Designed miniproteins, single chains. Designs and how they scored, part 95

Each design is a single chain, and the fold is of that chain. pLDDT is the mean over its residues in the fold that is shown.

## One batch from the design tools (miniprotein)

Design m3300
Fold by ESMFold2-Fast:
Structure m3300 (fold): chain A 112 residues (1-112)
Amino acid sequence: DDRLPLRYKVDRQLDYLYSLNEEELKRKVNEVLELLSTEPNKMIGFLELRLGDVRNFDELYYNFVKALEQPDDVSNPFAFLAEPKNVEKLRELAEELREKYSLPLPLARVIA
């Protein structure tokens, strides 16, 4: 499963994201979106370096999906992703990542 190495490296990123406030999360998402737009191959390397050891991909996925379904839940660390200006752009980038890099859709949406 070619997507397994990336999947197994999101636990550290999840822990980091839970430690950030909403403004820091928005800054981090914009950083990732810029990397995806300018240098998609470098983005893969960046993620592999930044994600570390993965233990809780299902929790990352659950919280991300929940943020999209419940955009007014400010307790969710991914609530900022459900903002209308971000949702459509993230969906487009998630589909592009899925197509170009064979990433699982939930992971691609979090990365984008």
Scores: mean pLDDT 47

Design m3301
Fold by ESMFold2-Fast:
Structure m3301 (fold): chain A 55 residues (1-55)
Amino acid sequence: MSAAERALAANREAAERLRRYLAENPDLDPLLRTLYEIMLGGSEYVAERIERRLA
């Protein structure tokens, strides 16, 4: 497995876990929610960029 494939898998898993956590915690502290949403966006962005390069 290439480093790119591992990075893609890791970012996809991180995004899925962040989405699940945010969905399960609607009353999360607003600052923490914002930080996790930024982290989610970052993981999704990185995954999309790797996917485009592997395609």
Scores: mean pLDDT 82

Design m3302
Fold by ESMFold2-Fast:
Structure m3302 (fold): chain A 62 residues (1-62)
Amino acid sequence: MSDYEIAKQYAREAMRRLGLSEEEIEKLVDPVAKEVYEQTKGKSKAEAAIKAMELVRKIKEE
């Protein structure tokens, strides 16, 4: 699985954990995954997961 697909999975997981609906997740997953991937490419999967949570919290908080 590509690094981008991994970032996309972490983005979905972060959004579900933070209480977004499946409809909201499908609308936001691609832009969030792209940002996670760009900021964490070549880094560990743990860093990708942490970055996804940070970005989703920021979106939810405005």
Scores: mean pLDDT 78

Design m3303
Fold by ESMFold2-Fast:
Parts: C-alpha cells; structure tokens; sequence
Structure m3303 (fold): chain A 69 residues (1-69)
C-alpha cells in the first residue's frame, strides 16, 4: 500500500538523518536537514506517492530534526 511505502521511506530517511546529525557540526545541520527532506520528496515522487503522504513524511523528518536540534 502507498502508506506502507511512505512509512518505510520515512523511517529510512529519519535513520539517515539521525546518523548524519550525530556527527555534524551545528553549522551544517540546516543543510543536512534540507538535504534529507529533498531526498524524501524526490523518492516519494519517484514512487508515485500521493502528495498528502509525501507532506506527512516530510513533516515527520522535520519534527525529528527539530527534536534533535
């Protein structure tokens, strides 16, 4: 199902974001967060996910980044 694909994609991107942010200096964090969100949107579009699922996934990535600061 599209929701299952979106969830898998979101979880993979959040895991990648956490790894990237764990080693990143604070000055690079905005670029890393933007890069992960753009990759998620691109992958979601490539998979043919509905816009609402892509938006939900991107929001989860953003919220995770905000939580990690």
Amino acid sequence: MAEEKAERLTDEEIAGLRRSLATAPPSQRPAIVVGHILRLVGDGLELGLPPELIQKAARRVFEEADRLE
Scores: mean pLDDT 80

Design m3304
Fold by ESMFold2-Fast:
Structure m3304 (fold): chain A 68 residues (1-68)
Amino acid sequence: SEEELLEKALDEINKIGVQGVITDDPEGALARIEALVEEVLPHLSPEQREELLEAYRRVVEGIERYFA
């Protein structure tokens, strides 16, 4: 279902972000998160897309702040 796809994507984005920090690979983590968002986004409703994009923005900001 779309809801299950969204939940899985949100969990995976968070895990990739954490791994990027642990492995000192922010560029690799951002590339993986971007690819995941691009793959999942077309399969979601407009409201679910906004939720995914907000989570994406939050993780990107977290990575950028950590490596600043």
Scores: mean pLDDT 83

Design m3305
Fold by ESMFold2-Fast:
Structure m3305 (fold): chain A 113 residues (1-113)
Amino acid sequence: SEELKKAYEKAKEAFDKAQEKGMEVVRLIREGAPREEILRAVDELQKAVDEFLKAAKEISDTPIIKKLSEKARKHVERARQAAEEGNDEELIKHLQELAFTLWKILQLIEDTL
């Protein structure tokens, strides 16, 4: 379906944006940016993740997508907490787990097309 193809393109765009925002958080950590800048970048990442999860749900709303979406949201929350605590090791760990979770969601919606 042309409609499903456009929905997928939108979801992939949102996925790419979420990955870009995650990389921005890592860049700020590497450069020793102020904590408030890192926290703002995590807020932008959360917005991008929410946008992707919404787009993915419009294509496929299966129990597995719901569980992975919940897992992604938990990794964002843990990343925020680690950022607030200045625990860059835990922050990077949760960003990596988030990236892999979003990639799994993308593969599952691709399989629906």
Scores: mean pLDDT 90

Design m3306
Fold by ESMFold2-Fast:
Structure m3306 (fold): chain A 55 residues (1-55)
Amino acid sequence: MKSVFETEFAEVVFEGDKATIKILRDGKIITKEMSVEEAYDLLLEFGVEKTKEEL
C-alpha cells in the first residue's frame, strides 16, 4: 500500500519497505531514499524541531 505524508517543506512517500523523502530548502529539492523506519524517525525529529521553533 502506498501512503504519502506531506508538510510545507517535506514530502515522504511510503512504498512497501522503503520510503522516499523530498525536502525543499533554499530553493533546492533534496531527494533521499531510506527505510520506512528511518523515515518515521526523521519525521518525528522534524515535528519536534518545528514545534520548538513555533512555540
Scores: mean pLDDT 64

Design m3307
Fold by ESMFold2-Fast:
Structure m3307 (fold): chain A 82 residues (1-82)
Amino acid sequence: SSSVFEVFELAKEGKELIKEAFEKPLPLEEKKELAEEGLKKMKEAVELMRKYGVLPEIVEKLEKELEEAEKEVEEGLKKLEE
């Protein structure tokens, strides 16, 4: 199931970008771009999982992870802009 594997890889890439945004010593604008790109990839992964008919429980788990990531990004960026 290459399609499902690709979707999980997309979600993983999104998480890695968000991690890089907050762990690396980058300019604020670059941190924002990485975090936004990471969230975008996670959102695309959730949409693709729904499109490919992945089990609802797995989709719900990724949706929860996306909601947590969105909160972490919002709080993290707000903290950096203070």
Scores: mean pLDDT 83

Design m3308
Fold by ESMFold2-Fast:
Structure m3308 (fold): chain A 94 residues (1-94)
Amino acid sequence: SKLVEEAKKLLEKAVELAEQAVQDAGSGDASVTPEWVKKKLKEAEELFKKGVELLQQALKSTNLPPSVQKELEQLIKDAQKKLEQAKKTLAPFL
Protein backbone atom coordinates (compact mmCIF):
# COMPACT_ATOMS: atom_id res chain seq x y z
CA SER A 1 0.00 0.00 0.00
CA LYS A 2 1.03 3.65 -0.36
CA LEU A 3 1.18 4.02 3.44
CA VAL A 4 3.62 1.09 3.71
CA GLU A 5 5.80 2.51 0.91
CA GLU A 6 5.89 5.97 2.56
CA ALA A 7 6.62 4.42 5.98
CA LYS A 8 9.53 2.38 4.56
CA LYS A 9 10.99 5.54 2.98
CA LEU A 10 10.70 7.43 6.29
CA LEU A 11 12.42 4.61 8.23
CA GLU A 12 15.17 4.42 5.58
CA LYS A 13 15.65 8.22 5.72
CA ALA A 14 15.82 8.10 9.53
CA VAL A 15 18.62 5.49 9.43
CA GLU A 16 20.46 7.37 6.65
CA LEU A 17 20.36 10.67 8.59
CA ALA A 18 21.67 9.01 11.77
CA GLU A 19 24.46 7.18 9.89
CA GLN A 20 25.34 10.38 7.99
CA ALA A 21 25.63 12.23 11.32
CA VAL A 22 28.15 9.55 12.43
CA GLN A 23 30.18 10.03 9.21
CA ASP A 24 30.07 13.83 9.43
CA ALA A 25 31.09 13.84 13.12
CA GLY A 26 34.18 11.83 12.13
CA SER A 27 35.06 14.19 9.25
CA GLY A 28 36.68 17.00 11.30
CA ASP A 29 34.42 19.57 9.60
CA ALA A 30 34.08 22.66 11.85
CA SER A 31 30.39 22.99 10.86
CA VAL A 32 29.68 19.63 12.57
CA THR A 33 29.06 20.89 16.12
CA PRO A 34 27.50 18.96 19.04
CA GLU A 35 24.36 21.06 18.45
CA TRP A 36 24.29 20.03 14.77
CA VAL A 37 24.68 16.34 15.72
CA LYS A 38 21.85 16.62 18.29
CA LYS A 39 19.63 18.30 15.68
CA LYS A 40 20.30 15.55 13.10
CA LEU A 41 19.59 12.78 15.63
CA LYS A 42 16.34 14.53 16.60
CA GLU A 43 15.34 14.76 12.91
CA ALA A 44 16.13 11.04 12.49
CA GLU A 45 14.03 10.17 15.57
CA GLU A 46 11.10 12.28 14.25
CA LEU A 47 11.24 10.51 10.86
CA PHE A 48 11.38 7.14 12.66
CA LYS A 49 8.31 8.08 14.73
CA LYS A 50 6.36 9.14 11.61
CA GLY A 51 7.32 5.92 9.82
CA VAL A 52 6.16 3.83 12.79
CA GLU A 53 2.86 5.77 12.93
CA LEU A 54 2.19 5.06 9.23
CA LEU A 55 3.02 1.36 9.68
CA GLN A 56 0.70 1.22 12.71
CA GLN A 57 -2.08 2.67 10.51
CA ALA A 58 -1.39 -0.04 7.90
CA LEU A 59 -1.31 -2.75 10.61
CA LYS A 60 -4.84 -1.72 11.69
CA SER A 61 -6.00 -3.06 8.31
CA THR A 62 -7.62 -6.50 8.66
CA ASN A 63 -6.49 -7.29 5.10
CA LEU A 64 -2.77 -7.63 5.93
CA PRO A 65 -1.49 -11.25 6.05
CA PRO A 66 0.27 -12.21 9.32
CA SER A 67 3.54 -12.74 7.39
CA VAL A 68 3.40 -9.14 6.12
CA GLN A 69 2.64 -7.85 9.64
CA LYS A 70 5.71 -9.71 10.96
CA GLU A 71 7.86 -8.24 8.15
CA LEU A 72 6.74 -4.68 9.00
CA GLU A 73 7.40 -5.23 12.73
CA GLN A 74 10.89 -6.52 11.87
CA LEU A 75 11.58 -3.40 9.75
CA ILE A 76 10.76 -1.21 12.77
CA LYS A 77 13.06 -3.28 15.02
CA ASP A 78 15.94 -3.19 12.51
CA ALA A 79 15.64 0.59 12.03
CA GLN A 80 15.48 1.15 15.81
CA LYS A 81 18.62 -0.99 16.32
CA LYS A 82 20.56 1.05 13.72
CA LEU A 83 19.41 4.35 15.29
CA GLU A 84 20.51 3.17 18.76
CA GLN A 85 23.92 2.12 17.37
CA ALA A 86 24.34 5.57 15.78
CA LYS A 87 23.40 7.24 19.09
CA LYS A 88 26.00 5.16 20.95
CA THR A 89 28.69 6.06 18.39
CA LEU A 90 27.76 9.76 18.70
CA ALA A 91 27.50 9.74 22.54
CA PRO A 92 30.89 11.57 22.94
CA PHE A 93 29.42 14.47 20.86
CA LEU A 94 26.15 14.71 22.88
Scores: mean pLDDT 81

Design m3309
Fold by ESMFold2-Fast:
Structure m3309 (fold): chain A 65 residues (1-65)
Amino acid sequence: IEEIVKEAEKILEEIKKKAEEAKQVSPVTGMVADKELEEAEKLLKELKEEKDIERAQSIYNQLKQ
């Protein structure tokens, strides 16, 4: 689980970077990117609380998309 959390944190950092770049392109693109970032942060929180490895992998796959 700890290894999956580490990979998920890397993905969140990439999403944050993309969201910042999207805000430079247009307000509309920035709003969409911010919503994706909020969803990713929510999934990361759920992943950190999860003790079942199969469910953790499922959450990680959702985040990776």
Scores: mean pLDDT 74

Design m3310
Fold by ESMFold2-Fast:
Structure m3310 (fold): chain A 95 residues (1-95)
Amino acid sequence: MEELRKAGIEMGEKMAEAIRKALAGELTEEEIEEVLKEAKEVMEKGEEAAYAAALVFGRQQSKLARELNLPTAQTEEEIEENARKVAEKLKELKK
C-alpha cells in the first residue's frame, strides 16, 4: 500500500510539471503522450495509486490556476472529492 501511494504521488507531481511545461511551450505532443501513458500505467496499479495521483495533481493544478488568476482554482474539499471519484471509477472498471 505505501509503495502504491508513493508511486501515485510521484505521478501526480510529474503530470503537474508536464502541464506547466506545456503552458511554457516546452513540451512536444510526443512528450505529452508519454506522460499520459505513464500516468495510466501507475493509476492502473491500484486504487491508492490512482487516488494519490489525482489528489496531488489536483492540488498542483489548483495552485497553478491561482498563480495565473484562472477561475478553475478548486478548494481542498473539491480536490479530495475528485480524487475519490477517480479511484472509485477505476475500481468499478475492474469488476
Scores: mean pLDDT 77

Design m3311
Fold by ESMFold2-Fast:
Structure m3311 (fold): chain A 74 residues (1-74)
Amino acid sequence: SAAEELREAAERARHPVARRGLLGAADWVEQGMSRDAALRVVGANLGGDADALVAADPEGTARQADAAARKGGA
């Protein structure tokens, strides 16, 4: 499922804020939010760019979330 893939991305994420953001996105997706909408919120919150998280795979999503968190200074 999309939520399970986001939890996989969270496990791969190195930055603690990125990991927390991806876990939150997984919870939102389980509650009926689309994956794209959830990742737009995470991108905006981590680094100020709603379009930062566009990767389809867990590894790519984790790398983008880590980069966004570092950019945001969190």
Scores: mean pLDDT 85

Design m3312
Fold by ESMFold2-Fast:
Structure m3312 (fold): chain A 86 residues (1-86)
Amino acid sequence: DKSLEEALELVRKAYEEFLEYAKTKGELTEEQKIFLESLEEALKKVEENAKDLDLSGLSVEEQALLLEGLVLEEAKKLVEEKLAAL
């Protein structure tokens, strides 16, 4: 699906640019490291599972917004789990 591929590329680029920028900060706290690692893991997981999602009938922009929401929701779960394990 061309629209799904375009939406995934938009989401991936946005989060990769943010992660790269954030990782340039020299002195990260433990909480900041957990946040960045969780966001990277969430992005990868959503990309892997996106092909199994029924996004039929959605525009590229609608698919990108949905995927961004899924990345943020997954990242939130991962952050909460990692912080609880400290």
Scores: mean pLDDT 76

Design m3313
Fold by ESMFold2-Fast:
Structure m3313 (fold): chain A 56 residues (1-56)
Amino acid sequence: SEDDKKIDEALELLTTRKDLPQELKDKTAGYATALATGEKPTEEQIKAFEEVLASR
């Protein structure tokens, strides 16, 4: 599913992009957790994920 793909992307970024600031890693991890548990991600978590994706 689309959410499964976003979770996979977020987890890949967390494992491969150790250069990211810890705050951004924490928010991206929160984004993945929210999607995995069926919760709505916060705006901060969504923005963090989008920022990390845009930096590729």
Scores: mean pLDDT 81

Design m3314
Fold by ESMFold2-Fast:
Structure m3314 (fold): chain A 81 residues (1-81)
Amino acid sequence: SVLELDRRALLEAGYPEEEIDAMTPEEVFDKAVELGIQDIKIAVEAVAEANERASKEGLTPEQYRELVREIADRLAAERAA
């Protein structure tokens, strides 16, 4: 179910299971949406940086994909408090 996917997203983001269990289904959904927005922002920034580099380097599609992944991983790590 969609709720199980939302619950997994919160667990992966570091929310304790007991805290998630105390949330309403609406709160779980809202938090999962907030996490999804953060992931989208990281993806947009990673693509922008990768496009800037790719425009000068003539990367293959596979190399471009790897570059986007590396930049996204770095941006995610930089935002982890």
Scores: mean pLDDT 77

Design m3315
Fold by ESMFold2-Fast:
Structure m3315 (fold): chain A 79 residues (1-79)
Amino acid sequence: SLSLEEMKKMAENLLNLIKEEHPELSEILDKYKEKINNAKTKEEVIKILEELLEFLKSTPSVDSSLVALVEYFLKLLKE
């Protein structure tokens, strides 16, 4: 299983990838990045990413492929 620091690094890389594809979401994604950096447990990281997933699902400009990528990432972290 991943350490907390490895999980944070992977989540930060995912957020950076989303920012490159959707620069209009940069401000909100930076807030999620700050939440990830401040998380003290693996459960907190997962919760923050689940909140991100719900935000992305509610955003009309976000492709179903990006939503699927985040869902798959969460599935891997919940091992």
Scores: mean pLDDT 86

Design m3316
Fold by ESMFold2-Fast:
Structure m3316 (fold): chain A 85 residues (1-85)
Amino acid sequence: SKDDAEQQIGEIIRKYLLAFRSLGDKEVIDYAVEAGERLVEIMEKYAPEAVPELRKLLEKIKKAKTRLEAIDYFNKMVDVALDAL
């Protein structure tokens, strides 16, 4: 259900965004990639039509040179995912 998808997205946000506050730039980028990949997996199940846009944003996270850039693209992925539910 949409509620189940929102709960899973919330868990990703808590796990990875909280960690982002205490890690170095490279580790934050690596965790943003992992969080983005998990978000794509959830959306493949609940709203597969959103997946192409999410994969484009994920590629931008992978090419990010700063933690702030990676976090910004991850936040955009979350917005796209929640808007698709």
Scores: mean pLDDT 84

Design m3317
Fold by ESMFold2-Fast:
Structure m3317 (fold): chain A 57 residues (1-57)
Amino acid sequence: MEEIRQKLLEAGVTEEAIDNLSEEELEKVYQILEKDGPEKALAYIGRILVEKRKKEK
């Protein structure tokens, strides 16, 4: 998990965004980052966070 978090932070993902994702969601984002690059990974994170905020906040 620590390696995934560090890779996402290096790609420009905020620590707050990472803390709001489950371990399964972090693994999916990491796979997107490795295969499709940081722009696709950030877009995926943004979508998850918007959906979570609408339901929880």
Scores: mean pLDDT 75

Design m3318
Fold by ESMFold2-Fast:
Structure m3318 (fold): chain A 101 residues (1-101)
Amino acid sequence: SDIEEVEKLYEIALKSDDLEETRRALEEIARIAVQSEDLEVRRHAIDLILEYGEKAVAEGDKEKVEEAIKALMYILRQEEDHELVLYAIGAILRLIGDMLD
């Protein structure tokens, strides 16, 4: 299941102390968000990147927040679905807002 794969990648990103491993996991989630034929899987992938970023904000880990934003920006650059574009923009704005306050 694509949803199970995205959740496994999310766990890898959360448990890793290696920024490169975290980056690779988030990049793979972002690729699934763009390439999956299932709109629900694509939306869920964006949600997990956002949740990763929110947890990184709570921990004060700016480098991990930046990797989450980069993954969302990748989705934004590749995505042609108008609703998913707006959803990714909303996720980016939420993470930036949380970093400022």
Scores: mean pLDDT 85

Design m3319
Fold by ESMFold2-Fast:
Structure m3319 (fold): chain A 109 residues (1-109)
Amino acid sequence: MTEWTEEILEKLKKELEKQLEELKKYLSENEPERLREILVLAAEVVAKLLLNYAEKALESKEEAERLKAEGTRILEELERLIEEVRRNPDDEELAERARRRIEELLARV
């Protein structure tokens, strides 16, 4: 609504991008490759959800509540996909399906 709020959202976006890059580096050293790729994509979905929620919260309480409800469902799906891959580390097809689904969620957000 004001240039001030746009400036804060831009700073938040840059900070989230920085933290996401630090997370990618950490995951590259500590997690199996397939799980790492999925966790990175999931983090990108979460970052986009948070930014969209913050933006809409400045415009409309009702729209913010709708995004919160949708975001909660997306987070629950991400948790299930990550858990399935973690339980089946040798299932390359399952990991690829999970990756594609998270990419679809990323595009939707």
Scores: mean pLDDT 73

Design m3320
Fold by ESMFold2-Fast:
Structure m3320 (fold): chain A 67 residues (1-67)
Amino acid sequence: SAPRVTLTVTVYDEGSGKYTTEVREFPTLSEAEAAGDAAIAEAKKRGNRVTVELRAPGQAPVKRTYS
């Protein structure tokens, strides 16, 4: 299979006090970045904390946090 970009999203739900981690794969870095940005925007709207981490073949991991 072709190498894929991995997006890991970890959300702290302020209402429940629980962490949820989701791992998704994308064919391109651009699609993974868009999904990560959408996850951050959704968490901000809900008042939740979020960390997104992008891993692309041959690239340094990119980590973004909203708290």
Scores: mean pLDDT 80

Design m3321
Fold by ESMFold2-Fast:
Structure m3321 (fold): chain A 77 residues (1-77)
Amino acid sequence: SDEKEKELSQRILELLEKYAKGEITPEEAIEEVGKLADEFGLSEEQKKQLLGLIREALKLIETDPELFKKALEEERA
């Protein structure tokens, strides 16, 4: 349902925000997203695709954390 998809997206954004703030490691972020995928009942293929996207997102945050922080602020406004 659309509500569950929105909740999953919000929880992923919260994890990426914690990573951008230096509160969690890349390994912890990947592990927590994996747990969310299982909690929300994603298929193995969907989970694999999501984890791939998150690995790419973590690399982008590491390269330009200020750009990511601005994107999060716009998403929340």
Scores: mean pLDDT 79

Design m3322
Fold by ESMFold2-Fast:
Structure m3322 (fold): chain A 82 residues (1-82)
Amino acid sequence: MKLSFEEFYEIAKEVWEERGVKISEAELEFRSKFVFNTLDKDKDGVISAEELDEVLEKLGLTPTGEINKENVKVVVRESLPD
């Protein structure tokens, strides 16, 4: 399974709303694009489970071999300000 930017941004918006993060929607979009482009190592416009797992390992978390909403939310939470 692979994750598109549109799917990633919807998850990022959910984290933004749930946490009450004090940034504008425009700043959320900018940060989401930056994070997505960092994760998209092969520049194909989608994130693979392997790319997500590498970031999870860098954050000290256990890789799952799957793209699921909760794993994406973890990466988004670590990339957004308080």
Scores: mean pLDDT 75

Design m3323
Fold by ESMFold2-Fast:
Structure m3323 (fold): chain A 71 residues (1-71)
Amino acid sequence: MVDKLVEEGHQLLQLAQQKDAQGNTKESEKLYEQARKKYEEASKLAEEQGDDILAGVLRIASSVISTSLKK
């Protein structure tokens, strides 16, 4: 379900932020990458279900995470 993928992505983002705050940049980057993949999967499912607005929002979230990872 899209909701479960979004929830998993949110949990991964929280863990990434905690690791980043602790100065653990390598673990933070891995967690951001995992969150990005969860949002990409959620976006694809939302698009398949015809929810173009939700799919668009999730694509933007994934892109923002990807941009942050590239510095």
Scores: mean pLDDT 79

Design m3324
Fold by ESMFold2-Fast:
Structure m3324 (fold): chain A 85 residues (1-85)
Amino acid sequence: AAAAEARLAALRARLAELEARIEELEAAGEERLEELLEAKLEGARLQAEGVLLRVELNPEEADVEEVRKFIEEQLKKVKEELEKL
């Protein structure tokens, strides 16, 4: 339990750093689209890992709707970046 909680905290910290980088890359726009897409995909991976850790810690409280909404949000973000190509 403590180890999984520590991993979740570390993932949140890394995700915050990545979100700051994504914001910087979004400001650069079309000049850095490849890096922006890579950063957003990495962010989606880290968020998915965090969701899986939350499910592992509280499987009986796992909200399928939250998981679905998370997936839809990540897909929308990727689609918006592709529309800039």
Scores: mean pLDDT 70

Design m3325
Fold by ESMFold2-Fast:
Parts: sequence; C-alpha cells; structure tokens
Structure m3325 (fold): chain A 81 residues (1-81)
Amino acid sequence: SEGFERSINEPLNKMEEKVKEIGEVSDEKKKQELLDEMKQIKDQMIQLINQTIPDFLKDLKEELINKFDELVKEAEKKVKE
C-alpha cells in the first residue's frame, strides 16, 4: 500500500541524511547522537517490517532490513574517523 511504502521510504531518507550529517560534523558527541538515533530508527523499522511482511515474502523482508542495517554500518565507519 502507499502508506507502507511511505513508512519504509521516509525513514530510509532520514537515515541517509543522518549518514551525510555524520560526515559533515566535527563534534564527536553529535556524531554519536546521530548514530544512536539511526539505531533507534533501524530497530523500529525491523519491528514494522517483521509485523507487516508475510513469511512467503522472506526475501523482500531481508532486503528491506538489510537496507537499514547497511546505513547503520556506514554511519559507524564515519563515526570512527
């Protein structure tokens, strides 16, 4: 549904913007706060995906979860600068 696509795409866009912001800011505390916010978004989205997507679409479920996981991993690498 349109509502579900929006529920996935809006958090993904927010996480991509946070990854960019982590690369732009010099304050280590601010980088960590942004990373923590991204981890919270990831956890919430994993719950939503697991509740919304049926088991016969397991591959789609894994693809969506992996998109959020990879953004967190990118952010973690940038925080370690």
Scores: mean pLDDT 84

Design m3326
Fold by ESMFold2-Fast:
Structure m3326 (fold): chain A 114 residues (1-114)
Amino acid sequence: SVTVTESGGGTVPVGGSLTLTSKFSGDGITGVGWYRQAPGQPLQGVAFATAIDGGAFVSGDVAGRFSVSLDLEKKTSYLHIRNAQPEDTAIYYGAASVGVGGELVYGAGVQVTV
């Protein structure tokens, strides 16, 4: 079974920086990503990294402010938030893509407040 556990949430001032950490375990992981859900909004993908080649994608809504990194040896993904804005206030979920068809396994989420 695949597991995902996040840490590093909290309160950050406008213009500040915060790094969220997602530790994953299990077999068949093809990629890792970050989703967020702001109050009253749908779940949104914000950043993704592939396990095979370390390729990364960041959503256009946060491009230039967010980045993602992947430490394959430590099985850990990092979401780096820079120049935090009030609209970044959300619960952030680490996710792992598993097997054929890319089933997503999410962690419990961490709150970020700006």
Scores: mean pLDDT 82

Design m3327
Fold by ESMFold2-Fast:
Structure m3327 (fold): chain A 62 residues (1-62)
Amino acid sequence: SKEERLEKVREEIREKLLNGEPITTEDLKKLADKYNVSLTQVLGVYQEVLIELGLPVPALSV
């Protein structure tokens, strides 16, 4: 399901952030393509994970 695909996106984002790996806009686009979800949904999940981990939320709109 779409929810299962978004959970996979969340798992990959969380793993990268917990390992101290930077996440770029291109990484987010690749996750959107890999899991066949929209970039907007990936950005939403990314922001949720940043908030969950107490990390700063960057301006992702431009």
Scores: mean pLDDT 79

Design m3328
Fold by ESMFold2-Fast:
Structure m3328 (fold): chain A 101 residues (1-101)
Amino acid sequence: SGIEEGIRKIEEALELAKKSGDPLAVRTIEIALRTARRAAELVRQGRLDEALFELEIALGMVRITLGVLKRTNGDPLAIEALELAIEGLDLAIAEIRRRQA
């Protein structure tokens, strides 16, 4: 499913962030992964609005961190990791929106 594929991409993003050594990217993606896993449980319970709300907050947080790293000429691998985490969150959000339609 889009949620499972989204979580997998965020897990891959976390490994890239760890390789970059950027602590802000690591912490941000760890929170996004935890949020995505919680959202998956909310979806299993039929709580789609709550799952969507949690994922949109996580997406906003990751975008803010990405903006900071781009402005401060951060590590390219950390930037790539945050972009991959955004792709994962977008996949999960798209799946939930599809189920709401």
Scores: mean pLDDT 91

Design m3329
Fold by ESMFold2-Fast:
Structure m3329 (fold): chain A 118 residues (1-118)
Amino acid sequence: HMGEVKVVFALPEDEELFAEAQKIVDEGVRNNREDEAVKKIKELIDSHELKTTPFQEEAARRLEEALRKHLPDQPFAYFALTRMDEATLREFLARWEELIAAGQVPRVAAFELVDPPP
């Protein structure tokens, strides 16, 4: 019944962009246009010229490969990968991949870090 990971943002503007991303997802799902939601989220990231590190780019690529079938339902996860600090991103990605390996669908549920690794 697990399937949730938490996101922590360092800046208020990143939280506002995340809220806009969630709105796009909600509208896409409601109108049965999940593929359009994914496209709009990526356009939102690009249009704001958000800084990304090589680590964030690699993490996003790995997550997209793992989530090919679920990305329309989880486009805000891609947004989160490009906006968190590297330490939080490492924890987020590790937890996300653990859930996928366990056969669960990961979801971003809150703005706080989940339990630390064992």
Scores: mean pLDDT 53

Design m3330
Fold by ESMFold2-Fast:
Structure m3330 (fold): chain A 80 residues (1-80)
Amino acid sequence: SMETLALVLIIAASGGLFVLVRLMRKKGVPEEEIERFRREAEEGIERAKKALEEGKVEEATRIAEETLARITAREAEVLA
């Protein structure tokens, strides 16, 4: 279901952010930059969770997808 997809994406974004923060820290990315990105990504995750709680499944899925895409794009930049 779309609700299950939204939940999976929210969990993936949360886990991906955790891994990314650890990776950025190991790569010597400045703490200020890590904290800024973490804040922005966490805000996206929170917005997706709120949309899902309100029954706005399509909105929750979209926000979660966008947030996960930003996390994966940033991971690629850090690994380059």
Scores: mean pLDDT 86

Design m3331
Fold by ESMFold2-Fast:
Order: structure tokens, then sequence, then C-alpha cells
Structure m3331 (fold): chain A 62 residues (1-62)
């Protein structure tokens, strides 16, 4: 399986709360979406992104 598209979007839920949405689409039509709130994104940064990517890769393998 191969990644066909990755999209990242900032979604404002309220003036004081923003979510980061990471969506991965695979060549076979599989879609994996992960939502990260502002606190999660700012506190752990790359660790959360790495975890989300690992989760997407595990879903692709299944």
Amino acid sequence: MRVARVSVELREVSPENTELVVRVEYDDGTVVERRLDTEEWNSVGGEVLDAALAEAAAADAA
C-alpha cells in the first residue's frame, strides 16, 4: 500500500480552542484521520505527530 495524499488542516472550534486535523488517504481507498487539540499539539509536538503517523501506518498494514 502507498500513501496517495496527506492533508493537514487547522480547525477553529472556538476562539480559544483550535484543532489540528491530519488526514491520510491510501492508494487502496483507506482513509485515516487524527484530531489533535491545541494543548496536545503544543505540549508534545512531534511526538504526537509521530504517534499519529505510526497509527496510520498500522491501519494501512491491517
Scores: mean pLDDT 65

Design m3332
Fold by ESMFold2-Fast:
Structure m3332 (fold): chain A 72 residues (1-72)
Amino acid sequence: MEELKKKSEEASEYMKQGKNEKAYETIKEALLSLGVSEDLAESVSKQLVKSKPSAEAIYQSMLSAADLDRKS
């Protein structure tokens, strides 16, 4: 949980700096570390980088993705 929140803040900061590739990589790696499938991790990461939400919104989206993958 704590690591995921830190990754969300890091990704948000990269997006603010225009480092979209770094933000995408950070979110995707965090999701993969939680056991989320590669396809879902890629889709969620692309959507978040495109929408550029707050760090809290990124964190909630990653938690939702992990929960959905665990239920499938």
Scores: mean pLDDT 79

Design m3333
Fold by ESMFold2-Fast:
Structure m3333 (fold): chain A 92 residues (1-92)
Amino acid sequence: MDVEIEKGPKPSPEEYEELTERYVEFARRVADYQAKRAGLPEEKRKEVIEEVVEKARKEVEKWVEQGMSAETMQKLLDEAEAAFEKQLAAEA
C-alpha cells in the first residue's frame, strides 16, 4: 500500500538524536540554499529556515512513531544528501 512504512526496531535514543540532528541540518542547508537562490531578504530567509527546521523535527518524530528503523532513515538521508551535493556541483 502507498506510504506504508517498513517497520523495524525502534532507534536507540542516541541513534534518534543523531538522525534528527542530521535531518534538521540537511533541511536547513537545502532551505538556506533555495532561499538565497530565490533572492529572499534575510528576515524572510530566517523565517523560512525556522519553519523548515521545526517541520523536519516533527517529521523524524512521526517516522519513528510509525515504526521507521534507524537504518531506513540513514539510507534516506544518505541518498538525499548525495542528490543535493550533486545538484550543488552541477550548478557551481
Scores: mean pLDDT 78

Design m3334
Fold by ESMFold2-Fast:
Structure m3334 (fold): chain A 103 residues (1-103)
Amino acid sequence: LLAESSEYSKKGREYLKKGKKEEAKKYYARATGYELAARLVELGLLDPETARRLGEEFAELLEREDWEGVERLIAGIDDPRARRVLEQAARSAKATFKKIEEA
């Protein structure tokens, strides 16, 4: 989870440095999904398999910039602590994508 997040984050930075903004967004989306999964596991909110699946679904929505889909996914989370983690991840992703577009 953290290892995958780190590798995707590194690739995102490399693509951004080369001016490949769309590729950078895709890798940052994947990095964010795995980082989200790792946080949910560390907090004891989800088991690693369930967290990985949720993180991958979240990453796919981010890759498509489907912000309404992200909001629906978050609304479906019953645990308020887990929901807060997803909300923080979504805000960070939006901010990062805006910075990539402005770069």
Scores: mean pLDDT 83

